# Ledger of designs, part 78: designed miniproteins, single chains, continued (2)

Each design is a single chain, and the fold is of that chain. pLDDT is the mean over its residues in the fold that is shown.

## One batch from the design tools (miniprotein)

Design m6865
Fold by ESMFold2-Fast:
Structure m6865 (fold): chain A 60 residues (1-60)
Amino acid sequence: MSKEKIEEAKRLAREEALTVEELAKKYGISKKTASKLRKEAIEEGVREGMELIKEGVSKF
């Protein structure tokens, strides 16, 4: 799968709160792949939030 589609799926999982089933349907991927992308999106969002707090930026 292309890197662009993976990044888009991660953003939608993080910002639009798409479920694993919705991600699988939208991108034509398996539920297992969608579950991995959602997990990575959540972990990435947590890390990003922690870094923004350390830098003194208030957005979330």
Scores: mean pLDDT 67

Design m6866
Fold by ESMFold2-Fast:
Structure m6866 (fold): chain A 76 residues (1-76)
Amino acid sequence: EKKKLEEKIKELEEKIEELKKEIEELKKEIEELKKKNDPELVPKIIGLELRIIGLELDIERLKKEIEKLKEELKKL
C-alpha cells in the first residue's frame, strides 16, 4: 500500500506540472491577443482568463489531494 500511495503522489505531481505548462501557454496567448488592442478579442481574452482560473483551481485541488496522501503515508 505504501508504494501505491508514493506512485499516486508522483502521478498527481506530474499532473500539476502539466497543468502549469498549460497555464503558461494560455498566458502567452492572452498577451499576444492584448497586444493587438482589438475590442472584438475581449470575449476570447476573458474566456482564456477564466480557463486559467479553472486550471489554478484544479492545481489547488490536486495539491490538497497530495497533502492528504502524504498524511496517509506518514501514518503508515
Scores: mean pLDDT 85

Design m6867
Fold by ESMFold2-Fast:
Structure m6867 (fold): chain A 70 residues (1-70)
Amino acid sequence: MAELRVRLLSLAGRLAAESRGEARRLALQAIDYVLAGDLVRAARLTREAARLAGDEELAREAERLLEQIE
């Protein structure tokens, strides 16, 4: 589980740094959910943020992490 948390924080952190507007807002919320221990919501928000930012590769990575949690 620590490995999944580190990976989600990395992806959400990159999206928060590199995106703007709604995508950045969702990425910041994803970080909050990782810290709260809600990895399912964190992964879903990270996936949505990546899709809004147009980063298909990050969206697919977030989807794979979500599959490991669910």
Scores: mean pLDDT 83

Design m6868
Fold by ESMFold2-Fast:
Structure m6868 (fold): chain A 58 residues (1-58)
Amino acid sequence: VLKKAAEILKEYLEGMSVEEFRKKLEEIGVSEEAIDALVKAIEEGKAEEAAEILEINA
């Protein structure tokens, strides 16, 4: 799951919409709370926090 989440994150950074990003993470089993935290961390430029969220939830 972590590998799939990392691939989705890469696509998001390359220009995927927030809505598509959320939907793809839900499809692989990431919780809505984790998705919200991940999007917030990415928007704030906290790469280390985003990586930690993925490791815990994927």
Scores: mean pLDDT 73

Design m6869
Fold by ESMFold2-Fast:
Structure m6869 (fold): chain A 71 residues (1-71)
Amino acid sequence: SKAEELLKKGREYFEKGDYEKAVEYYTQAIELDPENAEAHRLLASAYFKLGKTDEAAQWLRKAVELEKKKA
């Protein structure tokens, strides 16, 4: 799917240390699939790497809530 393709691109940029590009692709993936808990966790990790701790915490909290809904 397009969302999975965007997550793959975001992960590739994250692995290269381009966290700004990772945020862009992870955000686009979430726009296509808002219930994807993994995408929210990946976005939180990218924000954490950018030093945006408050944003990272908010996205991680959303990921945890989405994971609870699937259990």
Scores: mean pLDDT 86

Design m6870
Fold by ESMFold2-Fast:
Structure m6870 (fold): chain A 76 residues (1-76)
Amino acid sequence: SSPPPPLSPQEKMALLVRLEMALKNNDQKTVDELLATLRATDPELAKRVEAILNQPNPLERQKGFQDLMVELALKG
């Protein structure tokens, strides 16, 4: 019943880069697989990413992703 090990900041950044590339390529299968990995390893980060993806305004969605990436870069 030990929780899974947390992702390193470098691993989180790598997952988000892959997620952005999958979204740009309309690769929904890869998006779903990466979100499942985030939910299992960092559920709070997964929740933030899902909230950004559910934003109906494309400019707000882009800004949300950019702000999240900057925040993680500053924390790593």
Scores: mean pLDDT 79

Design m6871
Fold by ESMFold2-Fast:
Structure m6871 (fold): chain A 86 residues (1-86)
Amino acid sequence: MEEARELLEKAREALRKGDYETAVSLFQKALELFKKEHGEDSLEVAEALRTLADVYARMGKFEEAKKLQEKADELIKKVLGEDSPL
């Protein structure tokens, strides 16, 4: 679906313009769509979480940004290593 990607593009544009509130809203909508389309443990979800972390950091919400960054990194490791035998 193009909708989730279009939301990401609009969110990035809002971020570039300094519209952090709009960027957060659009990235959150894209994140929810990615979870529905690709599942919670997907690279698309991880990418959206990383971008949200960047937005929160630019807003001065460093603790929230750190949590989102950690969750994104955890998802990337999980996706890349999910087929690894224990």
Scores: mean pLDDT 77

Design m6872
Fold by ESMFold2-Fast:
Order: structure tokens, then sequence, then C-alpha cells
Structure m6872 (fold): chain A 61 residues (1-61)
């Protein structure tokens, strides 16, 4: 979906920024934690945003 592609681009940019400042290991961990948080939020509140709805729909399959 378009919303998931936009999220992927944002996470790529954030990963690059975090890698530059804190190193790859910290960047990978923080991005993973953020993705896990979004999946949890999507299960509880998929109606809250188009991206959360898209995540919830992807996780159902």
Amino acid sequence: SEELKKLEKLLENERKYLTEKYGKEVADQRIKEFEEMLKTLAKKRPDMSPVLKAIAEKEKG
C-alpha cells in the first residue's frame, strides 16, 4: 500500500540518521522497537490513521 511505502521511506531516513549519530547497532534496535510499537498500536487503534490501518490489514494475512 501507499501508506506502507511512505512509512518505509521514513524509517529508512531515520535509520540513516540514527546510524550516523549512534552507530548501526543502536539504529537497528531503535527502528525495530519503533516498528514493534506501531504494530501494537495498529492492533489496538487501527482506525487512528491510514498507516495504522494498513499495518493492521497486513498483520491479519
Scores: mean pLDDT 79

Design m6873
Fold by ESMFold2-Fast:
Structure m6873 (fold): chain A 62 residues (1-62)
Amino acid sequence: KEEIVEAYRKGIEVVRKAMELGLDPEKVAEYLKKIREAARSGNLDELKKIVEEMEKDIEKYK
């Protein structure tokens, strides 16, 4: 449970960075929705994968 909370917080931080970098708002909204659904269903592996994907997308924009 705590690990899911921490992973969710990490996901929100990544979403914030994506918004600061000017990623398409629609893409940011899609990632945020997926993060929320994964956290809500308790799927820690899915949550981590989504966060990793978004971090990689952010790196490509830089």
Scores: mean pLDDT 77

Design m6874
Fold by ESMFold2-Fast:
Structure m6874 (fold): chain A 68 residues (1-68)
Amino acid sequence: MREEVAELLAQKGRTAAENIAKEEGLSDEEIKRFAESGEKVGYNAGLHVVEERLRAGLPLEEILARAK
């Protein structure tokens, strides 16, 4: 499912952004905003990757496995 890859990358984007914001010593409010931004970017990247891989003829199961 396209959404599954998007959700996986959204979670990775959120975690990465949150860790960077915490490392920078940002406020809880800024950490939350940064995490939300990372989640959104990851989600959109995931959707794009799925479309690209499906166009290349990869089965959905392999696309999901590669997203991890």
Scores: mean pLDDT 75

Design m6875
Fold by ESMFold2-Fast:
Structure m6875 (fold): chain A 71 residues (1-71)
Amino acid sequence: KDKEEAKKILEQIKKLKDFLEGKLSFDEGVQASVELGENIKKLSSKFKSLFQPGKGSSIKEIEKAAKEIIK
């Protein structure tokens, strides 16, 4: 379950990076942001702390955390 949700998080991170590079519309960026939040919410509590604001909440840190869950 957590690995599957982490893969979905990486998909949304890619979309958010594309949005920040100007490759996606505002609506697509908002949708990716919403889906990222829902996928993080579905992770077990032990992984949720990795995604807390003020503690590695940047896109880069969220991507690293999701990759660690998948391994």
Scores: mean pLDDT 70

Design m6876
Fold by ESMFold2-Fast:
Structure m6876 (fold): chain A 74 residues (1-74)
Amino acid sequence: SEEERRELAREIAEKLRSTAEIDIAKKILKKALEEGVSEEKLEKLKKLLLAGYSEEEKKELEKFIEEKKKELKE
């Protein structure tokens, strides 16, 4: 089951990279943050979304997450 989950996560990350723009990933992350998803679950989502992206795209997504976290904490 662990291996199946890992394989599925890999496939999802690959499809997100090939079929989705970074804006879609930002929308997913923003919605998760707004819904008050746990830090652990958010980190798992982040790892999945970032796995298929370039360094520049990863940095952009990380900055977006950090900005949104600050907005929601206030």
Scores: mean pLDDT 70

Design m6877
Fold by ESMFold2-Fast:
Structure m6877 (fold): chain A 67 residues (1-67)
Amino acid sequence: DLEKDLEFREKLVNSDLSHRERGVAYLHRIEGLSQREIAKILKISVGTVSRLLRRAAKKLGISVAEL
């Protein structure tokens, strides 16, 4: 859904997200990457990606499953 993806991008820019939280949210939601793929790209643990996605989802007012 292009409109929902555009709205999500606007929320990322306007939300009080850290650079890391914004990055993992973008890679997961917009690029469609798995937590494992994001962890490999950013050279961090899958657990760190999971925590960053959870924090991003909370700040965006959505569930992690909607990311």
Scores: mean pLDDT 79

Design m6878
Fold by ESMFold2-Fast:
Structure m6878 (fold): chain A 79 residues (1-79)
Amino acid sequence: PKATLVFETKTVSQAVALMISAVAIGFEYGLTVSGKIEGNKITLTFEHPDLAKLEAAVKAVKEEAKRIGAKVVSEEIHL
């Protein structure tokens, strides 16, 4: 399973902070994490064979995004 999330932040610094948080969350859950930043937009891709761990990490990243005031632009989970 793979999840792709796109967030929009107010600043590039917030996008970088969200990337750092996503990498840390990925490490805690044992996920493969990749991302790209385009200005104030960040695309994060998470991958893990265990769907429950993938969903838990996605939830944690979304909570962090809400905390910093980032908007969820899109979310896709591919099984």
Scores: mean pLDDT 81

Design m6879
Fold by ESMFold2-Fast:
Structure m6879 (fold): chain A 63 residues (1-63)
Amino acid sequence: LTKEQEAEVWEALGRMALTLGDYETAVKAYTEALKLDPEHEEARENLKEALEKLGKYEEAKAV
């Protein structure tokens, strides 16, 4: 897999975790996606949302 394809797999996992309310798994998955594709705006926005759902507002601002 290319880095972009691997990032897409992590993003899909994060999106599923968000839907299920598993925000800690979502943060982990989107963080891995952004390591592979740092310019992926949707993953960055979803990471912020997951962090906000966990009450980690300062970490969400840092993304």
Scores: mean pLDDT 81

Design m6880
Fold by ESMFold2-Fast:
Structure m6880 (fold): chain A 100 residues (1-100)
Amino acid sequence: MKKKFEEYLKKALEELKEKKLSSALKSAEKRLSKVDEKNVEAAREMAKKLGLDYVEELSDKELAIIYNAAVTEYIADKLHEIGKEIDEFIEERKKTGVLK
């Protein structure tokens, strides 16, 4: 429904808090060559609105990785929905014999 991206960020932060991703996050941090400061600020503001104080314990790199993971999941979900709509459109066109 509404605010789907906020739900993705919340899920990513909750999974990190449960220590399910701590080792993977640390490995990813070592491979991150730069910090996207805008993503860090966006993640902090969003987490604050959601009451997720745990975000204050994270480094800028860790927070950037979590934000990028949430963005990736959100985009993947959106791309899947678009693909489904395209498939439905093609099948409808095949049934009617219309090519465009």
Scores: mean pLDDT 66

Design m6881
Fold by ESMFold2-Fast:
Structure m6881 (fold): chain A 49 residues (1-49)
Amino acid sequence: MTGLEALEAAIEAIKTSGFGGGVDAAKKASDNPDGRVARLIAEAAKKLL
């Protein structure tokens, strides 16, 4: 997955569900070794910061 795709997905999740919704989804996903949402948010944060 490219950094741009990860960033775009994370931004869309935050805009659509609000920042709290995105964070809650990431926390739930972190319980799964394959937490795709958590990974997308982490990658986006790494690129943004």
Scores: mean pLDDT 58

Design m6882
Fold by ESMFold2-Fast:
Structure m6882 (fold): chain A 89 residues (1-89)
Amino acid sequence: LTPEEREKLDIEVEAALVIIRAAITLQYASKLKNEEYRKKAIDLANKAIDLATEASQEPDPERARELLGEAKSYVDEANKIVDEAKKKE
């Protein structure tokens, strides 16, 4: 693999992992009893999936990494909401 090919593959793998994490978060979020926490966590997880999907299709590695960073932030925020909601139930 050339450095360019490796970078593209690394981005695609990272995007797939973010999508999997966000999908798991969606499953947990959908079972939350509190409607506000449920809606917010679902919205953030969906935004993460959309951004990670966009990153996997982005031909510019710099832009793809920016999209992945944003996607990871949304997954982390969604997971914090799910964890906080679970502790209050």
Scores: mean pLDDT 87

Design m6883
Fold by ESMFold2-Fast:
Structure m6883 (fold): chain A 67 residues (1-67)
Amino acid sequence: SELEEFIEKLEERIKELEKKIEELEEKLKKETDPEEIKKIELEKEILEGMIGLLRGMKAYLEKVKKK
């Protein structure tokens, strides 16, 4: 099903973004520059927002598939 393939692609994108957030969190643990910390925190916030949107789309599509 093309719908199942699309849901799988959304899950893959979510996992890629989650991995990027983990990389940013590890960088934050080692960073001492306030300007770099602010940039990393902003990038993390944007990525978290994107994950939220993608998870919403995935949940909607999974609900449609079950009906």
Scores: mean pLDDT 86

Design m6884
Fold by ESMFold2-Fast:
Structure m6884 (fold): chain A 85 residues (1-85)
Amino acid sequence: MKIIIKVKKLSETELEIEIEAPNEIAAKSTAEAIEEFLKSIGAEILEKEIEGNKAILKVKHPDPEKLIEKLKEFLSPYDFVEVKV
C-alpha cells in the first residue's frame, strides 16, 4: 500500500498538500500527522478537507520552499510514502 503526497505552490506564502491513501482511515491519519508536523515548524493550516481516500491541506508559511524541504525530511523514513512536488 502506498501513500502519495502532492505539493503545489499556490502563492509566495501558500501551499496545497494533497494526500492520496489506500483508504479513508489512512488519509485521515496521514493528514493529522502532517498537520501536527507543519504546525510544529510554524505553518498555519488554512483549510483541511478529507473526502474518501484523499485529504487536502492548505498551508501558509513565510518560506514555502523550506517547508517542502522539512516535510520531505519528516516523511523520508516512510518507504510507503511518495512525495511529489
Scores: mean pLDDT 84

Design m6885
Fold by ESMFold2-Fast:
Structure m6885 (fold): chain A 57 residues (1-57)
Amino acid sequence: MLARATHDIPKFSDETLELQKGDIVEILKEINEEYALVKNLKTGQTGIVPKSFLEEI
C-alpha cells in the first residue's frame, strides 16, 4: 500500500524514519493503530512513522 507524508517528520529515535512532506512511502507492516513500518521510495530507507502523518494514495 502506498501513502504520502502529509507533514515533514523529523527523526525522533534510531527506529523512526525521517520524511519530508510529499514523500511517497510503501507501508510494509502496520505495527498498531498509531504506527506503521514504511519504506521511503525516494531513499530506500525503512523505519517507523506515525500513521496520522500518512495519507493513503
Scores: mean pLDDT 82

Design m6887
Fold by ESMFold2-Fast:
Structure m6887 (fold): chain A 56 residues (1-56)
Amino acid sequence: SDGEDAQEAVRLLTEAREQGLVSDAEAREVEELLSAGRYREAVRRVRDLIERRLSL
């Protein structure tokens, strides 16, 4: 579970950065959650950021 959440958060963050859907500051916030072991929160945060940028 934690490993899958960590992998998903990294995958989503990488794609969001490549597509310009998150700022450097927003990406750092997600990276801080990953460093703190808050993997599910990191997944939720990056998904929320993507959703906001896409106006969903």
Scores: mean pLDDT 83

Design m6888
Fold by ESMFold2-Fast:
Structure m6888 (fold): chain A 79 residues (1-79)
Amino acid sequence: AKEKVIELLRKALEALEQGDVEKAKEYLREAIKLIDEELADDPNASLAKMLIESAIRSLEAGNVDAAKLAVQGAIDLLE
């Protein structure tokens, strides 16, 4: 499950590099769902979820750079 979350977060970063904010948000929401279903008792996954939620809020505010930093932070916590 952790490896699948990291894959989704990397796909979100790729979508952001391509300017596809909506696809990035879809990958981020899928990552949150997988954390809730498979990693609910992992404290690093809980912190990663908070960063992913922050990334979604940053994208909704138009701050792509802040979202990329938050997604990378989530990947680093899960590695």
Scores: mean pLDDT 85

Design m6889
Fold by ESMFold2-Fast:
Structure m6889 (fold): chain A 84 residues (1-84)
Amino acid sequence: NALEKLNDKSPAVRARAIAELLRQDKPENVEEVKEAILKGLNDKSKVVRIGTKNALDRAVKEGSPVAKQLLKDPEIKKKYEELK
């Protein structure tokens, strides 16, 4: 379960869980995916923060409507832009 892995002690597991949620591209789960992305962008590990930004970038490039909608969210956009 990707949602359970978002709180894993391993940064690699958390980053993978976020990428998996974005890859599923389920519009009905937008709120859950938003929370996962915010957790990833605010993660204590820079690897997870950068990994989350990269996963979001890939999803947008692949035409994900969920990822495009998430990047319009003011909270996500602010954190996303801070990572450069």
Scores: mean pLDDT 79

Design m6890
Fold by ESMFold2-Fast:
Structure m6890 (fold): chain A 60 residues (1-60)
Amino acid sequence: SAAVEERKKEAIKRLEEAAEKSSGIERDRLLAAAQAIAKASDEELPRLIEIAELHIEKAE
């Protein structure tokens, strides 16, 4: 759906922005999460986006 697609784009953007502020293993993990969301199937997307949003919120 369009809403899921927009949340996917926002989650990837926020993970990439967090990675730019990070270094080493943490940066690699954030970039890996962004790649996982980018490759995810429609069935996987809602759960992965929710998990990513929670992790970003806890870091902020």
Scores: mean pLDDT 76

Design m6891
Fold by ESMFold2-Fast:
Formats: sequence, structure tokens, C-alpha cells
Structure m6891 (fold): chain A 61 residues (1-61)
Amino acid sequence: SAVLEKAIEAAYQALKDAGKSDAELALKAAMETLRELGKPDENLAQLASSEAVTRYIKDHR
């Protein structure tokens, strides 16, 4: 969904800015983005964080 992709993009950007695959930081970014979109879903934020960390690791291996 578009909401999930925006949360993934925000989480991924947070990982890029930090320069590390920090799942907690990715989760915070995803949750903030979901709150801004009016969809504060912790399970969706967890999914977005996991996907962003996976993409970040693939891009930096």
C-alpha cells in the first residue's frame, strides 16, 4: 500500500542518515510517518522497519 511504502521510505532514510542498520531508529521513523498520515499502527510500523532494514543491508553488503 502507499501508506506502507511511505513508512518504509522514511525508515530507510533514517537508516541512511544514521549510517547503520538500527531497527529501533527505523521503527521510530516509520511510526512518526504513520502518525503524520493518520494511520498510527504499531504492527505496520514494525513491518516497515523490518523491510527498511532488509533493503538497507542489501544495498550495503
Scores: mean pLDDT 84

Design m6892
Fold by ESMFold2-Fast:
Structure m6892 (fold): chain A 68 residues (1-68)
Amino acid sequence: MITEEEAEALLERYLQRAKADPRLSPEDIEVFERTLRLVLKYAREKGLSLEEAEAIVDRVYDDFVAAV
């Protein structure tokens, strides 16, 4: 099961990646952060592994970048 520390580390890594992406505006980054926080909360509540949570987060990032 993903821990709170692992969830925060995933959030930080993907937020740093999003902030470095020139395709994303500050507003896009705020929406992405909110989405990731909800996804990671869900992953913890459902007892998903770190690997499963990372796969979902990676998909969310790809979908976000494709949508902008």
Scores: mean pLDDT 82

Design m6893
Fold by ESMFold2-Fast:
Structure m6893 (fold): chain A 77 residues (1-77)
Amino acid sequence: MTAEELEKKAEEAEKNGDFRKAGGYYVQAAHEYLTGENPDYEKAAEYYRKASEYFQKAGLPDVAEALRERAERLKAK
């Protein structure tokens, strides 16, 4: 799936109140930006931050914190 397809699935999951599923799709979208010859670290960091927000809403603050830290590390490159 493309990052755009994953983002659409995340938006649909959010509309259905499934914040954990939305966060999971944003993590997958971040991985798409890290895959290949020219990884996009800034976009990957953005999607990890989005995933973190949704896991926070899902009541999983430890998962949210880990994803936020990963986003910060990618931005530092």
Scores: mean pLDDT 82

Design m6894
Fold by ESMFold2-Fast:
Structure m6894 (fold): chain A 77 residues (1-77)
Amino acid sequence: MSKEELEAEILLALGRMFMSIGKKLASQGKYEEAIESYKKAVELFEEAEKLGKGELKEEARKEKEEAKENIEKVEKA
């Protein structure tokens, strides 16, 4: 595993953590905090996409789009 691949995996894991936090906050009606967590997830997934290759890159891209969709849903709440 290259240093870039390891970094991409760590960023993907951190992005997933912020997605989980955002979903929990949204379920509690804490929409402003949920949006902040999802925005952090987007930034982390974007960096993971830049550093990642193959399946990891595609996974980061898909999860980035999911985070953006969650922001839009919460902003409409």
Scores: mean pLDDT 86

Design m6895
Fold by ESMFold2-Fast:
Structure m6895 (fold): chain A 76 residues (1-76)
Amino acid sequence: SALEEGEKYEKLGQEYYEKGDYEKAIEYYRKSAEFYKDVDPFQATLSYNRIAKIYLEQGDLEKAKEYFDKAVELAK
């Protein structure tokens, strides 16, 4: 199901983030958000916030803002 796929990719995102592989963490959190967005918008919002935080930590303020804005729009 979309919920099971969302959870699977969320866990992969967290694992790669903990390993310091930020590119793969972003990829998997993005996949997680896509599976969640229509069935669990709150979980999709958390995935976008995690992506935004990674970009913020890397100094990419433009990409961080993009994903924070995606999270805000989805929360409405």
Scores: mean pLDDT 87

Design m6896
Fold by ESMFold2-Fast:
Order: structure tokens, then C-alpha cells, then sequence
Structure m6896 (fold): chain A 68 residues (1-68)
């Protein structure tokens, strides 16, 4: 399920000290970092490629991942 995919991403990014990951309900994951726009863009593109059923956007210093 998309909720399980969000939990997998939450576990991955929670293990990385460069990122802060927060699950909001069962449908949204927020990934925040001060690493800069190129790093965030690269990570967002990777998530899009690995999880095509998820909606991914960047809002400031945060990657927003949503279940469709």
C-alpha cells in the first residue's frame, strides 16, 4: 500500500542525520533538510523514480511526499 511505502521512506530518512522525516496521518511524509536545493531535488527525483505511485513536490527546504 502507499501508506507502507511512506513508512519505508520515513524509516530511511529518519536514519540519516542530514534529514528530518515526519509522517502526517497515513498519507503524507515531510522530509526536511538544510542541505540545499540541489540535494533536495536529487532526493525528490530518486523518490519519484522508486515510488511512481506517490506524489512528490518540494516546498522550500521540505520534500512533500503524498499518497495518491
Amino acid sequence: SNAEKLRELHAEYSADPEFRAELVGDDTLLITSSAGVLRLTGEALRIIGDYPDLEVSIEGDTIVVRAK
Scores: mean pLDDT 84

Design m6897
Fold by ESMFold2-Fast:
Structure m6897 (fold): chain A 80 residues (1-80)
Amino acid sequence: MPVYSKEEIKAGAAELVKALEEDIAKEKNEEIKKLLEEALELAKKIPELSQEEILKVAEELRKIGEKMAKILEEEKEKLA
């Protein structure tokens, strides 16, 4: 059972797009920047998607976040 209305999803998607665009503009790590750009493309599609497609995009965004976390962890290991 979906927990969000379509209007709430559209508003959240617009806010996410703006946040990702700002993060991309400030990011200096090229690998993280590419992952943020992938997330931005997914977020831009959300307003046009069905509820089931939005859940799939949410899972893809989760995987992108996991990849970013791994890159940040590997960078910390190189500094140690």
Scores: mean pLDDT 76

Design m6898
Fold by ESMFold2-Fast:
Structure m6898 (fold): chain A 71 residues (1-71)
Amino acid sequence: MEELIKAAEKSLEAAKKALEEGDPVAALTGAYEAIRLAEEALKQGPSERAEEIKKEAEKVREEALRMVREA
């Protein structure tokens, strides 16, 4: 579980950086990966950290999709 949470955090961090750099495609990729890893962690047991990462990654995904649609 801890390894999945750390991997999800790293994917989320990369996705946020991609958004700041104006790369919505890279941001989407990172956000989807963070969501997937957080969901795998949650399947192993309840984790507030994994739930927080998932929610934040979903917000990043929404922002990246908005950038693609508006561009």
Scores: mean pLDDT 82

Design m6899
Fold by ESMFold2-Fast:
Structure m6899 (fold): chain A 86 residues (1-86)
Amino acid sequence: MEEDLERAYEKLEEAARILIDSGNFDAEVDAALVLMQVGLARSVKDPEERRELLIRAAEQLKDTAKKYGNDEAVKLAEEAIELARR
């Protein structure tokens, strides 16, 4: 569902923003790199490949959020993964 995929993108952008605004420079850089991957996924025309790339980006952002102890960003990334799998 394209609507679920768009909601997944929105949740990942929100999670990344939380990490970027965290005041931790390493978290900001890591989150910005994941946002570049999200942008690449959005540019893919094949819906299945787009979904797979989004799930990979979401899992990477979840791992990044866990590394920096940001539970809110972890939750948003998990919600994005669930939406992308539907």
Scores: mean pLDDT 84

Design m6900
Fold by ESMFold2-Fast:
Structure m6900 (fold): chain A 114 residues (1-114)
Amino acid sequence: MSRQELLDQAEQLLQQLKENPSDEILDELARLLYELLSQESPERQLELLVRAGRRAAERLGLDKKEFEAFAQQLYIIMQEKGEEGFINVVRAYYNKDPEATLAFLEALLEELRA
């Protein structure tokens, strides 16, 4: 798919996930976000993830350091385990805190569209 088609599909899946939580929708959204991130340089990938973490923390009124640590850990796992590692981490965090995870995924998609 083109970058624009991936962005549009990711946005649609994010809205669907907000309306009706589903592991299948979450996994597909995470897969598309991974594909979008994989098109960026490693340095840009880390920058986008950290910015998304900070933006999510601001929206939720939570500690930016915790979200930055999550973003950095997600980056490390993405480099070591690829797509499957990325999806597994996103799923694990969604199961613990779906609101925080959705805020992060929305912020990441906004950073990818910028």
Scores: mean pLDDT 86

Design m6901
Fold by ESMFold2-Fast:
Structure m6901 (fold): chain A 72 residues (1-72)
Amino acid sequence: MEEQRREMLKELAKELGIEVKSDDPDELIDQIVEHRLKTDIEKAKKIFPKELQKEYIENLKKRYDAERSRLR
């Protein structure tokens, strides 16, 4: 069971272009979540005016924090 979880997380990281540094599922989850959050923040900065960016980014951080907890 743990082997399947590690394999799936590694495969997802590979698809996202993330270099796998650890076989620890928790570290892999953190890397995947951080990559998605960073990508979404960069996109938000390009799409939204400055006054809307702060609230949108705060909402993204909350959503990804919840997802991180859910995946653990």
Scores: mean pLDDT 75

Design m6902
Fold by ESMFold2-Fast:
Structure m6902 (fold): chain A 80 residues (1-80)
Amino acid sequence: SMPTVEEIIKRLEAAIEKIKDPNASLEEVLEIARESDELLRQAGEAIRAGKWSPEEIERLKELVARMQKELKEKMDKFAS
């Protein structure tokens, strides 16, 4: 069944912390990115269905921005 708003937010927060881990491998980061993309797809479906509050949507936007920043920084480090 579809994950709840709380589950999606908690999983995205956990994903950001895993990406920030200096010991995370490239393979682990790519796996986390794929899992996060699926969570965001499910969140998008639930938002279109009117299941998310405006406050929850703003929190999701903040988490997406943080994840994009951390992922970029992490990928830049692997490329150096």
Scores: mean pLDDT 85

